Designed miniproteins, single chains, continued (3). Designs and how they scored, part 18

Each design is a single chain, and the fold is of that chain. pLDDT is the mean over its residues in the fold that is shown.

## One batch from the design tools (miniprotein)

Design m8593
Fold by ESMFold2-Fast:
Structure m8593 (fold): chain A 63 residues (1-63)
Amino acid sequence: MEEEREFLRKMAEHLAEKYGKETAIKAVRAYVDMKIKRYQQRGDEEKAERLRKIADEVIAEFE
């Protein structure tokens, strides 16, 4: 959980530095949506829900 939050935060920061906050938010959301879909396909609904909450928190830090 904490490692996923740090990864998403660093990804968002790196992308925001290069392309701006709006592009960073869109990229992080796209990555998260893909990961959530993969967790759901594997029946891992708990991980999907946790990732969604972490992503919402990280994105809120930039908005």
Scores: mean pLDDT 80

Design m8594
Fold by ESMFold2-Fast:
Structure m8594 (fold): chain A 70 residues (1-70)
Amino acid sequence: MADASTLPMEGLSDEVKLQIVKAVKKGLEAGDPKALYEEVKKILLEAGVPEDVAEESAKGLAKNVEMVNK
């Protein structure tokens, strides 16, 4: 099953993976899924991930933050 929250982690450097983890933690703490979406998308795009994949991954993470903060 596709859960939309799975990141394409295998193709990313350890630095990029760490930045994504930090962005997710910050988003959970702030309760701002939009800021988390923008930050994760930016990190993935800077890492060379295609825009459509970056958007889907960031959207999935932001949706998880939104559900937790409701």
Scores: mean pLDDT 70

Design m8595
Fold by ESMFold2-Fast:
Structure m8595 (fold): chain A 59 residues (1-59)
Amino acid sequence: SDLRKKISDIFGKITDELLKKMKEIQADTSLTKDQRREEISKLNAEAIKKFKEEIEKLK
């Protein structure tokens, strides 16, 4: 299974990077609660965008 495995691997990689970055944002004491929410929101939007772009590359 080539395509299905590639999709699974892409999703796993993007999810792992997202979780790592979210943890870094949560640990950043220089950010306010509102700034953390904004950064996490941006991070989620970027992860969705990256997933769509990587899937399109498989076509």
Scores: mean pLDDT 83

Design m8596
Fold by ESMFold2-Fast:
Structure m8596 (fold): chain A 100 residues (1-100)
Amino acid sequence: SSERERLRAAAERILAVTEETLAQLAANPDASEAERRRLLMAAADRIQEILDEYDVPESVAAAFLQAVAAALRRFWLEGTPVEEALEALRRELEALIAAT
């Protein structure tokens, strides 16, 4: 459906923003708490703009944001490699779209 195509396009852009954010965090392991917070806030703002641009329904947008938060937690708190965190996020977003 055109809706699923739109959601897929939004998810691809969200994945790209998450990948860039994870790469920046991985490249700067000694970054201050304030610098990390700024990077995460910038990523959240970019993702919100993508959700708005693609007119993602509120319930789906909330689920996408929870999936991104889980990917960031896996990397930052659990030591999951960037590639594994991104693959898990990609699968979660695909599952959320398939459920629509």
Scores: mean pLDDT 87

Design m8597
Fold by ESMFold2-Fast:
Structure m8597 (fold): chain A 86 residues (1-86)
Amino acid sequence: SKVEYVKKGLEDLTQNIKTLVPDLSEEVEKLLEEAYKRLEEGEDPIAVVREFGKELIKLFTEKKDYVTAAIVASAESAIVAELEAL
């Protein structure tokens, strides 16, 4: 299902980000939990992916970590493209 695909994609992205920036692990996990809640409440999966990506990009941009922000943007685009193909 699209929901299961999104959950896996967001979890994989979250684990990669936690490895790159362990100091922000708790903040990233909180954003993941909010995304899961939105999916469970029936929000559009593409909208959930975009909001999750937006919040992470904002977080890393505010810390001037533009490399991690770019990684998030690329992962968001890949997840959305695959989700649209489902």
Scores: mean pLDDT 86

Design m8598
Fold by ESMFold2-Fast:
Structure m8598 (fold): chain A 63 residues (1-63)
Amino acid sequence: MEEIREKAIEEFKKKNPEVSDEAIEAAAKLALGERALIPEGVSLEELFKMAQEIQKIIEELEK
């Protein structure tokens, strides 16, 4: 689980280098069903969108 999470975060960062580490961490927590604090400057809608993309990456890595 932890290795898959780390790989998914790395792949997301490669595709979205402009996104802050705080936003990526919050989105990753949401993708795994964990509660996350909303970082300043990021909307809840944007975080859910990022969480969905990270979850898709996790699904691809599990195949």
Scores: mean pLDDT 75

Design m8599
Fold by ESMFold2-Fast:
Structure m8599 (fold): chain A 80 residues (1-80)
Amino acid sequence: MSALEIGEQLAKQADEYRKQGKLEWAAKLYRAGARLYELAGDLEGAGRLYEKLSEVYREMGRDDLAEEYRERSRELFEKA
């Protein structure tokens, strides 16, 4: 299984945890998925997952981490 395929599976699992309100698990899986997309060279895909990660941290009230990952998402979209 490729890094891209694993990253996609992690992102889908993160979406399910987010729906269940398991925000810490959702954050961990979005971050892992984003890193695998970066490893695969899918900078746009990684950027989208960091944007979702930013949203999860905002839902958790972690504005510091939300802004950090929002900025990382922007940087990746600029490189794509």
Scores: mean pLDDT 85

Design m8600
Fold by ESMFold2-Fast:
Structure m8600 (fold): chain A 95 residues (1-95)
Amino acid sequence: MDTSDEEIEESARFQLEMAEAAYKKGKYELAADYAGMAASTGPKEITIRAVEILYRVAQATSDPALRERVLRYIELAAQRYPETRPILERVRALV
């Protein structure tokens, strides 16, 4: 049902805003979860911004499990939007 497209975009935008807020507070796991959700459902511009937050989380965290989870989110985003592939390669260098 294509009429729900704007609801998906609004949800992705909300998740992106929550990811940014969580990242600013040093809540990297929460930031990764929100950014991962936004990258999985959002349009290209929201997905690119979400993937940039995921990359920042991967750089900031010392948790290898969180870095692997971030890598997985970005791999799924790159399947939907090849424009995210350069960030995927940068995250692969961190994992």
Scores: mean pLDDT 83

Design m8601
Fold by ESMFold2-Fast:
Structure m8601 (fold): chain A 99 residues (1-99)
Amino acid sequence: MKKEAEEYLKKAAEAIKNNNAEEAEKAIKEAAKLAGIPEEYAAYRAIALALGESEEVAERRYEAYLKAKELVEKGDLEAAEPYYREALALQGELYQSFL
């Protein structure tokens, strides 16, 4: 990843730790733009950094999100549910910290 994108991911992680949703969102969007990656992936990367988790954990959550999206597009909403739960568990924790 570009060093500039990594700096914005670190800024997003600090904003998440400080319960600053507005600054976190802004930094995530800039990181995604600079790295040429989806905002959702950048968000999982920033959250993993904030929680002291590995890049591998961020990738696993993003893969779960993509799998859920694929299954929903195929009409398999029931099969998508466990993947959405895995992806959204982190989002739920983040929302709890932002609230």
Scores: mean pLDDT 73

Design m8602
Fold by ESMFold2-Fast:
Structure m8602 (fold): chain A 67 residues (1-67)
Amino acid sequence: VILKERKTAQRMLDQLAEIAEKEGLTGSKEERILEMVRKEAEKKGFSEEEKEKILEAVRQMIDFALS
């Protein structure tokens, strides 16, 4: 694992969690991030298939950053 990539992932997740908190989302950091990503994907008009791919990528990023 490259430390620079992991640090970048952590920063992105921290920013997403902060945005989610400002939007009034509650729960764990992971839950807030995933819910925010889902809402943004819906606003952008992504298909269900595209949303699933995005959420899977975000889950992998969370696991990578927190592992």
Scores: mean pLDDT 73

Design m8603
Fold by ESMFold2-Fast:
Structure m8603 (fold): chain A 70 residues (1-70)
Amino acid sequence: EKEKIRKELQKLMEDADISKLPEIVKLALKLGADAEEMLKVLKERLEGQEESEIKKYVEESIKIIEKELK
């Protein structure tokens, strides 16, 4: 279950328009996805990422999850 969410988020980041990632994260949280697991996936993706545009959307998505956990 956690591994599945992780795998699907990674696939969305690779297959979908990266600009949609914040919206996808909001929808997943609304549907009851594990916020902590999503946060781990996004933080791992950010580590070693050099592309500034991808970093921007991943960081925005991380902030959305962090607000939900607060």
Scores: mean pLDDT 71

Design m8604
Fold by ESMFold2-Fast:
Formats: C-alpha cells, sequence, structure tokens
Structure m8604 (fold): chain A 74 residues (1-74)
C-alpha cells in the first residue's frame, strides 16, 4: 500500500547520512504520500539516486528500500 511505502521510505531516511540523498528521498516520500507518483516511478527514481549519488553505505540502504518497495508492487 501507499502507507507501507511511506513507512519504508521513513525507515530508510533515518539511516541515510548523506544530505543530498536524504533530500531526494524526502521528495520521493512526499510524492508517494500525495499519490503523485506510482511505486514503479518511485523505484526508478531511487535506482537513479543509488547509481549516481550514493556512497557504498548509502547504496546498501537504498537497495534494501528498493527491495521492500518491489515486494509491495508485486
Amino acid sequence: SREEAVELLEEALARIRDPGVATMLRIVRHEVRRGRISLEEAIAALRHVRDTEASPETAAVLDELIAGLERLRA
């Protein structure tokens, strides 16, 4: 559900130390909470952030988040 997706995003945000990545996740969380983007679009945005902006430590948190969102999408 949208509520479960928001909870996963909030849990990941608590673990992110990179301010740029955290800002991007807050935007994704806001768009998901408002129903403005699909889970598919949210996952695509998070994959892009992981591949372009994330340190290895941050990438690991994003990979866990993406996996959680993919399960909600199935």
Scores: mean pLDDT 85

Design m8605
Fold by ESMFold2-Fast:
Structure m8605 (fold): chain A 78 residues (1-78)
Amino acid sequence: SKMIDFTKLNLETMGLSPEQAKKAAEIVKKAVEENDDVGKASDEAVKEIKKEFPEVSDRQLIVAGSNAVALGLARLRE
């Protein structure tokens, strides 16, 4: 399987530290791997990021959800 570096999802643009961005990328990766439906993957990623980082704004959560959707679509093409 091709290894995807989820730390490069530009999650640092959400105002997260590099360590927080790495954790958020792990959450997005897990949501995509555990959900075959793109909408469910997006919802789970947003939920888990908000749980881990309650300080993250709604705008930042929308960006994280969009990244999960993009990854889910990429997975469906394989």
Scores: mean pLDDT 66

Design m8606
Fold by ESMFold2-Fast:
Structure m8606 (fold): chain A 87 residues (1-87)
Amino acid sequence: SARERMIAYAERKAGRMLLESTRLLSKGKNNEKIQQKVLEMQNDFSAEILAILNDDSLSPAQKEARIDEMMKKFMDKMNEIDDEIEK
């Protein structure tokens, strides 16, 4: 169903974000500032996905589109943090 596809889509995106967050947490393990930034981004992203999923005014397609926008923003921010660690 459309609902099941939307849930599967959200789960795939959340799983990808968790793996990327875990990678950066491991890479920045001795840097408290990096640890804090990654955890804050993970918490903010999780809250936004949950808000989108619980928005009854949005169609499944609109929820997927918003989650995709959030995913892109999250990945861009994670790449910025990764670049900061490499310096």
Scores: mean pLDDT 81

Design m8607
Fold by ESMFold2-Fast:
Structure m8607 (fold): chain A 62 residues (1-62)
Amino acid sequence: MDRDGKMDEDELNHMLDFLNSQEAKDRGLSDAFIARMKAVFDRDGDGKIDEADRQAILDEYG
């Protein structure tokens, strides 16, 4: 995402992959912070972020 204010699907996928990776913890993000961010993206509330959740986010913010 840049000045255009749009969230690209690739940008969203990159962010979600980062939050799901060990790299996020290695970068010093707390488990609580990661869980909170994932919960924000988990639009269906099923405890995981799938393609339906990603599409819902893009529909809201794209």
Scores: mean pLDDT 65

Design m8608
Fold by ESMFold2-Fast:
Structure m8608 (fold): chain A 58 residues (1-58)
Amino acid sequence: DVDRIRQEIQQIRDQLMQAMDQLRQQGVDLGVSDQQARDRIRQSMDRQERSRMRQVQR
């Protein structure tokens, strides 16, 4: 079900973004810049959601 998948992806994304911000503030080196990490997560999640939606329909 597309709605359920969308909801789960949205929650996971929000939690990951917050966790990364907290780790950054604690001085944990994630090997990427803040903007680079956020861009990758956003783009990856957007593509995953769209791809998943197509798979559910197909």
Scores: mean pLDDT 68

Design m8609
Fold by ESMFold2-Fast:
Structure m8609 (fold): chain A 55 residues (1-55)
Amino acid sequence: SLEEQLQKVADKLAEMAREFDPERVERIRAEAKSPQEYRDRLLGLLAEIIRKEKS
Protein backbone atom coordinates (compact mmCIF):
# COMPACT_ATOMS: atom_id res chain seq x y z
CA SER A 1 0.00 0.00 0.00
CA LEU A 2 0.99 3.66 -0.33
CA GLU A 3 1.05 4.04 3.47
CA GLU A 4 3.38 1.02 3.82
CA GLN A 5 5.64 2.47 1.10
CA LEU A 6 5.71 5.86 2.88
CA GLN A 7 6.63 4.17 6.19
CA LYS A 8 9.43 2.20 4.50
CA VAL A 9 10.84 5.39 2.95
CA ALA A 10 10.55 7.25 6.29
CA ASP A 11 12.36 4.42 8.11
CA LYS A 12 15.22 4.57 5.58
CA LEU A 13 15.45 8.36 5.95
CA ALA A 14 15.50 7.97 9.75
CA GLU A 15 18.32 5.39 9.47
CA MET A 16 20.40 7.88 7.44
CA ALA A 17 19.62 10.85 9.71
CA ARG A 18 20.50 8.88 12.89
CA GLU A 19 24.12 8.79 11.72
CA PHE A 20 24.22 12.59 12.25
CA ASP A 21 21.52 13.51 14.80
CA PRO A 22 19.90 10.54 16.59
CA GLU A 23 18.24 12.72 19.30
CA ARG A 24 16.41 14.85 16.72
CA VAL A 25 15.31 11.73 14.79
CA GLU A 26 13.79 10.29 18.01
CA ARG A 27 12.03 13.61 18.68
CA ILE A 28 10.59 13.67 15.14
CA ARG A 29 9.38 10.06 15.54
CA ALA A 30 7.69 10.89 18.88
CA GLU A 31 6.06 14.14 17.62
CA ALA A 32 4.98 13.15 14.09
CA LYS A 33 1.20 12.62 13.82
CA SER A 34 1.21 10.90 10.41
CA PRO A 35 3.60 8.95 8.13
CA GLN A 36 3.59 11.96 5.76
CA GLU A 37 4.63 14.37 8.56
CA TYR A 38 7.31 11.92 9.73
CA ARG A 39 8.75 11.68 6.19
CA ASP A 40 8.58 15.46 5.59
CA ARG A 41 10.28 16.30 8.91
CA LEU A 42 13.03 13.72 8.27
CA LEU A 43 13.60 15.18 4.78
CA GLY A 44 13.89 18.64 6.38
CA LEU A 45 16.44 17.35 8.90
CA LEU A 46 18.50 15.65 6.16
CA ALA A 47 18.41 18.87 4.09
CA GLU A 48 19.74 20.82 7.12
CA ILE A 49 22.50 18.21 7.66
CA ILE A 50 23.54 18.35 3.99
CA ARG A 51 23.63 22.19 4.01
CA LYS A 52 25.77 22.18 7.17
CA GLU A 53 28.21 19.61 5.71
CA LYS A 54 28.56 21.62 2.46
CA SER A 55 29.23 24.99 4.15
Scores: mean pLDDT 81

Design m8610
Fold by ESMFold2-Fast:
Structure m8610 (fold): chain A 84 residues (1-84)
Amino acid sequence: DVEEEIRRLLEEALPKAEEIRALPDEEKAKEEYRELVLKLEMEGLKLLLKSADPAEQAELLAEFRATLRKSGYSDAEIDALLAE
């Protein structure tokens, strides 16, 4: 159940989000929070890819790229993330 696994990812991220919020440097806190959200998006994609056929994998990757572009990430940043 992908929805349940995504829920667990969000629950596990809550302590990290609280740590980031407690940071005295607001600019660093915003940057680290952006990285946390990105990590959650990547982990969600990995969960979806595990159950997907090759054709579905290509579609999921394309949708992930489109979502990150809409969120302000550059193609170079997205490519670097997917290469990891």
Scores: mean pLDDT 76

Design m8611
Fold by ESMFold2-Fast:
Parts: structure tokens; C-alpha cells; sequence
Structure m8611 (fold): chain A 75 residues (1-75)
């Protein structure tokens, strides 16, 4: 089991649990796609790259839990 926590700049959190890092990554990317209106285009791309990088590092290091900070656009 792998746990991926998305911590948003507004203080909200989304917790994703999956059997693998790859499955958690897929779910996190899907979540961002469904909520893309909460981001500027640049923030959306930056957040995706951050999640991917953290997930790759977690897989390489054998981590079971990671937290990724996600930036939201200003209201």
C-alpha cells in the first residue's frame, strides 16, 4: 500500500491510497485534470511535474508515503 497526500495552498488535503506508486500517481494526475480550473496553465504544468518527480523519487527510495504541495491560482 502507498499513500500520496496532496496538500493544497488553501490548506485543504486530498489523500490517495493505492497498491503501488504508479497507481497513486495515475489517480493524482486524474484528480488534477478534473480540477484544472483551480490552476493557471503554468501552475497546472508545474504541479504535474512536481507530483511526477516526487513519485519517481518515492519509487526509487522505496517510500510508502509522500506529501506533495500543490499551488492554486489566486481568486
Amino acid sequence: MFKLTLKFSDGSEVVIEAESVEEALKKAIEYLKKNKERFSPLQYTANLLRIIGEALDAEREGKKEITVHIELKKP
Scores: mean pLDDT 84

Design m8612
Fold by ESMFold2-Fast:
Structure m8612 (fold): chain A 85 residues (1-85)
Amino acid sequence: SEEELRKKYEEFLKEAEELLKQMREQAEKINASEELKQKLKEAEKALKDFKATLNDPNATIEQIKEKANELVEKIRELARLLEAQ
């Protein structure tokens, strides 16, 4: 159960890393606004925090879920700004 949840979060991490890489490349190509660059930095920080929590053997599933939710929110904010460009 918890082991299966951790594996799903590991899969989510890989997908999020690839998605944010593509979003960064897109932002660079379009010479994105300072607001969009700032939101990209916030999303990348949330990714680093999620990855660190997931790799911490003392982290609870609740803590991992909290960081995953923060990452999802930051990615959604970034996606909305990219769509508006």
Scores: mean pLDDT 86

Design m8613
Fold by ESMFold2-Fast:
Structure m8613 (fold): chain A 96 residues (1-96)
Amino acid sequence: NVDRGRRAFDQGDFDTAVRLYTRAARSPDPQTQMDAVRGLGDVLDQRPDNVRAHQALVDIARNSPFPDVRRMAVRSLARNSSNPDYVRDAIRAGIR
């Protein structure tokens, strides 16, 4: 799903990329989850108003069992802070 997500992103199909990266973020493998977070961050770099990518990063930041993955999701939200409410909500969700 990460490879297919990257291909969709490279073709400008950001909705498909978000869907595939969101699925990859449910992987039990931390590396696959980190790759998904990077992909979602890349989508937000191109489309800062992509609500689905923001929601996916908030969900990962809140719910990933891997602290490194959660920190990367918070950093991606902070870097792509076109909507500061999403960053604030992630912090308020108790992500540490």
Scores: mean pLDDT 78

Design m8614
Fold by ESMFold2-Fast:
Structure m8614 (fold): chain A 85 residues (1-85)
Amino acid sequence: MKDEIAKLVGELVRKALEEAGMSPEEADRYANAVAAQVKSALDMGKEEALKLLDGIVESARDQFGEKAAELMEEARKKVKELLDS
């Protein structure tokens, strides 16, 4: 499941960044980096993965603006639902 969760996180982050106005290439590159970090955090536990995503939402707000942060928060909620399943 860790590989599937990391892949889903990557897809959700990519979509969020594209909706916020990032190019598909840039969104994919950033999403792949996030997915790799989430996969590593999942090896340490569910709470570590969610904490990492909280930090990514904060970083997105600072780097890409409020719209990107809102979309990333929705991605984080979907990941939490998947982990709680």
Scores: mean pLDDT 77

Design m8615
Fold by ESMFold2-Fast:
Structure m8615 (fold): chain A 61 residues (1-61)
Amino acid sequence: SMAEEIERLREEARRTLSPEDYEMFELYVDAVEADPSLSDEEKVRLIRETLESLIEQHRRA
């Protein structure tokens, strides 16, 4: 289901992202989940693409 896939992406984000990027990711997930114009497939795709983008970010401390 969409909820199970999103939860899996949240778990990956929690393990992989910095605390700041994880907070940003959670806010994005909440916004996408609340959007009634998006299908379940589009919601999962957008959340996954955003996670991938944050992981690819070359920002270093």
Scores: mean pLDDT 81

Design m8616
Fold by ESMFold2-Fast:
Structure m8616 (fold): chain A 87 residues (1-87)
Amino acid sequence: DLLADVEPVPLSEEQQARVDYFLATGNRAPLELLEGEVLLLSITKPEEALRLAKAIADAIGDADPEARERLVAAVEAGLGVAKAIGD
């Protein structure tokens, strides 16, 4: 598990608000935005993207057990983009 030994960072107010909105409503659209943020961050700052993904996954917890897998996939996708366009 790519996130197993990663230390989470505190979520920003905007990121926490998106998690809180999902937890309150069950609407996955804010999670899709967070997944996109993780993907984009992993292109330039993969270590920070892993820490962000871990923080989001931990904040969501059992409310969406598949969220961890999607966040890992977002990090891997961003790394793939970085490799394809950078080197």
Scores: mean pLDDT 81

Design m8617
Fold by ESMFold2-Fast:
Structure m8617 (fold): chain A 99 residues (1-99)
Amino acid sequence: SEEDRERAAKLLEGLKEELETYARLKGLEDDPFLQELIKRTQELLEKVKNGEISLEEVLEELEKIKKKIEEYLDLNDPFVQGLLYIIDLYIKELRRILE
């Protein structure tokens, strides 16, 4: 639905802001991995706003983003733990919408 799409867009906007904040706080604005994640999140957001992607595909992409963070960032860093917590909340919300 339109409302579900608007909710998904807000979740992606929030994720992008959290990734940008993490990069800024850690002095990693030029880090290729974080630049790629931010770019991917922005592209996903644009596709959601334009109706070019399903919410099921958004869920799949968020799960892929989570996996990449788990593989490449330090899981003992409280900021990384905060990012993963936010992503898990967004995944849970999208799963509720798709139920």
Scores: mean pLDDT 85

Design m8618
Fold by ESMFold2-Fast:
Structure m8618 (fold): chain A 93 residues (1-93)
Amino acid sequence: SLLLRLIGLQLRLIGDALDLEREHPEAAALVEEVLETALKGLRALANGDLEEAQRQIERLRELARRAEAEGLPAVAELAREAVEELEELLREA
């Protein structure tokens, strides 16, 4: 069930983001932007909007590069994980 996979990924990403914000409060704004972008991608997939999902994946790639440049490798990893998961789901759509 695609819906259950989408819900499971959403809950995991929220948990990972909350842990990162707790450990790195200085990165909270960037973590929130990564999470919001990933959730928009998941919503687009749930609605069959593959073009919007692709746009959110590209935004996540940009956020990963920004996080790396800012010296926040854990946030960059969260964004890259979201890209990989969304790309896998997009291939199955």
Scores: mean pLDDT 87

Design m8619
Fold by ESMFold2-Fast:
Structure m8619 (fold): chain A 113 residues (1-113)
Amino acid sequence: MKPIEILEKFIEKLQELRERVKAGAPLDDVIAELESLVEEFKKNLSKMPEKYKELGQDLIDEMEKALEYLRKLAADPSVTEEEKRQAALDMLDSLIEKAKNYLEEVKRIEEEE
């Protein structure tokens, strides 16, 4: 799969996950799906040209930090369901923006080739 296609599909899946959070998906389900997305992206990144791996690794690092944050929220009984939902939405918005920025950088690199 081409690097641009990998990133476009990844962004689409993050946007779908965001809509499920808005619809009231439990945080545990959000965590499980995001874990699956991270593993899929890691496998795809290993097959990408070396010049894209650094940008892809930065995105993986951001997703892993987001997962750690969400797991702590899910385990905290003092955090309300509303606060958990808001935190998940804010985190997904940040990841979507980061992924879109990486897609634009990949497009620039491809255009310069």
Scores: mean pLDDT 82

Design m8620
Fold by ESMFold2-Fast:
Structure m8620 (fold): chain A 84 residues (1-84)
Amino acid sequence: MNEKLIEEGKEEISKITGIPKEKITLNMIIALNAATNPEQAKAALEELYKRGELTEEQLKAAIELIEELQKAKKKVEEKKKELE
C-alpha cells in the first residue's frame, strides 16, 4: 500500500509550500516530486490508476516521464560536483 509514501509527499509539500496537508492532491505530489522524490510521485500515479483516474497508457507515459526527469536531475547534480 502506497499510503505512507503519499503521506510523506503531502507532509514535504505542505512544509515547503505552506498549503495545509489535507488540501494537497495526488496531482500536486506527482508534479512537485517527479524529479526530487520519484518514488512518491510513482506511488501517487499508481493510486490514481487504482482509482480509475488514469489509463494504463497514461500511467506508463507518466512513469517514463518521471524516470527521464530523474535522469536529468542526476546529470545536473553530477555537473555541480564537477564545478565544486
Scores: mean pLDDT 73

Design m8621
Fold by ESMFold2-Fast:
Structure m8621 (fold): chain A 60 residues (1-60)
Amino acid sequence: MMTVLDYLRERLQLENASDEQTVELASLLLGLSKEYLRSIIHKPLTPELEKELDARFRAA
């Protein structure tokens, strides 16, 4: 099952980025706190979370 980190790397085209670099860019683009992102990046990407993140990427 894909993690939130795997999803963010794919969406941001950051295959070689560190976890922290991915969190930094995602925080900036999605308007989410770095603390929140660090808490979820290693968790499984649920369909509900994917929809929420997709909506934020569309709004960005």
Scores: mean pLDDT 82

Design m8622
Fold by ESMFold2-Fast:
Structure m8622 (fold): chain A 91 residues (1-91)
Amino acid sequence: DEEALELAERALELSQEADKLAEEAIKLGNKKLGLKGSMTAGVAAVVAGVARTLSRKGADPEEARELAERGVELGKEGLKLGKEAVEKAKA
């Protein structure tokens, strides 16, 4: 399932972006929200990694797609948390 693979790779990209923002927030002094963002990014990366593996093997295309979609959702949440943490640290 190429769509599931594309979503899983997008989720991994989002998780990497989220983690970088979380690190910036921690460096700026917002350790609590920065750590929360980093944890959310970590969960997104694990879910996306599993979805990517299933998609590459052609195993359970429906479950692979659902996991990839969840990975994207978690990655977007991580980005939102990271951006909020950086904004609050700058204020």
Scores: mean pLDDT 83

Design m8623
Fold by ESMFold2-Fast:
Structure m8623 (fold): chain A 69 residues (1-69)
Amino acid sequence: MEEDAKRSEELGAKTAALILRKGVEYAKKWLEENTEFPFDFEAAVNASLAVLRDAGEDELIEKVREKIK
């Protein structure tokens, strides 16, 4: 339960950083290659937006949304 929340937070932060720096296609490929468990890319994106929202990074949320379209 707590471990799942932390994992989602870490995945979200990583996903946000990759999308912002490298773009959506690169982020998706990196996650597929470096994630050992099955995951949904939309769920990873939602986790990234949640992490940015909790950090008060409204500007970065807009940039992520623009890139994912």
Scores: mean pLDDT 72

Design m8624
Fold by ESMFold2-Fast:
Parts: structure tokens; C-alpha cells; sequence
Structure m8624 (fold): chain A 57 residues (1-57)
């Protein structure tokens, strides 16, 4: 499973705002799956970030 830091870095590399990337890492640490995080990112309009997260789903 990916680490929260790995998820945050992947989102930052995809151009996701730092605050949103950090929140996604915290959600992963709280037990949200990478697939559910990708769906949430897509719903929030962060489509490149959602695509980056799908590699871990």
C-alpha cells in the first residue's frame, strides 16, 4: 500500500494544491482507499491528481 507521503508527493507532482495533497495523505492514513481518494479528487475537480492516485488502486 502507498504511504501518505508518497500519495502527497504524487498529487503535488500532478499539480494538486499543497493543502489538498496534504488532506488526501491524511485521509489515506485514516483508512480511505486510494481508489476512493481518486474518486474524491475527481469530484473536487483535481482530475490529474485523481489519475495519479488510480495507479495505487
Amino acid sequence: APSPDEVERALLDAGTPPEAARIAGLQLQAGVSPGDLAARAAAAGFRPGAEALRRYA
Scores: mean pLDDT 80

Design m8625
Fold by ESMFold2-Fast:
Structure m8625 (fold): chain A 95 residues (1-95)
Amino acid sequence: SEVEKLREEAEKIAEEMKKKGYKVKVSETEKRWLSEDGEELTVVSFTVTAYDENDNVVGEYAGTTASAENREAAIVYTATELINIGGEITEELLK
């Protein structure tokens, strides 16, 4: 469900950026880690990239899955930071 939440939040940010006249790209990336026990852990990230009418990048936002299920055997991340990434750029573009 955390991947679904991240997708929904990314889509909401994309819609707000489109309403402001920006071109928007939403991308999903997957990164894999090996635990000390040799288990493969997957972290999913969503990015929202906003472009002006000249195709210059003017903002980028990201959210990741990050959850500590078992600190000794495996770690899966489940945390959302979409609205907190970009600092001044995020605040300016979402106003």
Scores: mean pLDDT 57

Design m8626
Fold by ESMFold2-Fast:
Structure m8626 (fold): chain A 82 residues (1-82)
Amino acid sequence: NEALEEAKKALEEDPSLENARKLLAAVRETLRNYKPEDREAIYEALNAVEKFARENPSKESLELEIEAGVLKLELAVLDTTP
């Protein structure tokens, strides 16, 4: 998934709220057309957003952490169906 990989690299190169939001947007788009092969990439992306939020604590980063948690829950629901 090129969009997910590009957004993750952008956040790694420039750890900013804008790039974290772009990564979450890429995760949401990937989940709309979910494929099991994207599961690990989605978890890595959500972990990258959570890491950014922990390293850059603010009201905005807390909102991103909450959204990442919700998306992880959505992925977990998909994950429980083999």
Scores: mean pLDDT 81

Design m8627
Fold by ESMFold2-Fast:
Structure m8627 (fold): chain A 100 residues (1-100)
Amino acid sequence: VDPSSLSMGELIQEAIKALAKEDKEEARKLIRELLSRVSEFSPEELSNFLLVASAAVRQGFLSKEELLELKEIVSKITDPSLESARNALLKLLDEALAKL
């Protein structure tokens, strides 16, 4: 799959599918594309992105640099409806970084 050719919805769906299959290489490519488009996300897309990002962090295939980039992006989320999901992911990121 070429991530740059996918719509935002397709990109999220393919990322979820790759994570479910534990296809770390494909999931990493899809997550990198999602990170490049974060500024373009609607609140619903951002909610789905937080779900995908949480799964990726839990699977442990992200590098320290990728985890730090993700933490910076997630820390900038100010939508009150996403506060619980954002804080949960920030905690996961801190735990993952502490284990590296």
Scores: mean pLDDT 81

Design m8628
Fold by ESMFold2-Fast:
Structure m8628 (fold): chain A 81 residues (1-81)
Amino acid sequence: SALAELERQARRLIEEGERKLALARELRDNANQAGILGLDFHPPEDLRDLIGPERIDALEAEGRQLLARGRELREEVARAR
């Protein structure tokens, strides 16, 4: 049961990390495209606080940290099998 819990935690962390990295990429691409087109970028209301370059960088760092933790747990589960 403990190994099954670690496996679930690893999968959850990896999925959350991948979601955050995907969101960061989308926000960066949208901001870059708006700049190229000479348009003001206006994110959806829900994402307004996540659009600045520092916030995008923070989101990307969080995603990488979650992936690293998830991979570490996955390796721990693999060794215990």
Scores: mean pLDDT 75

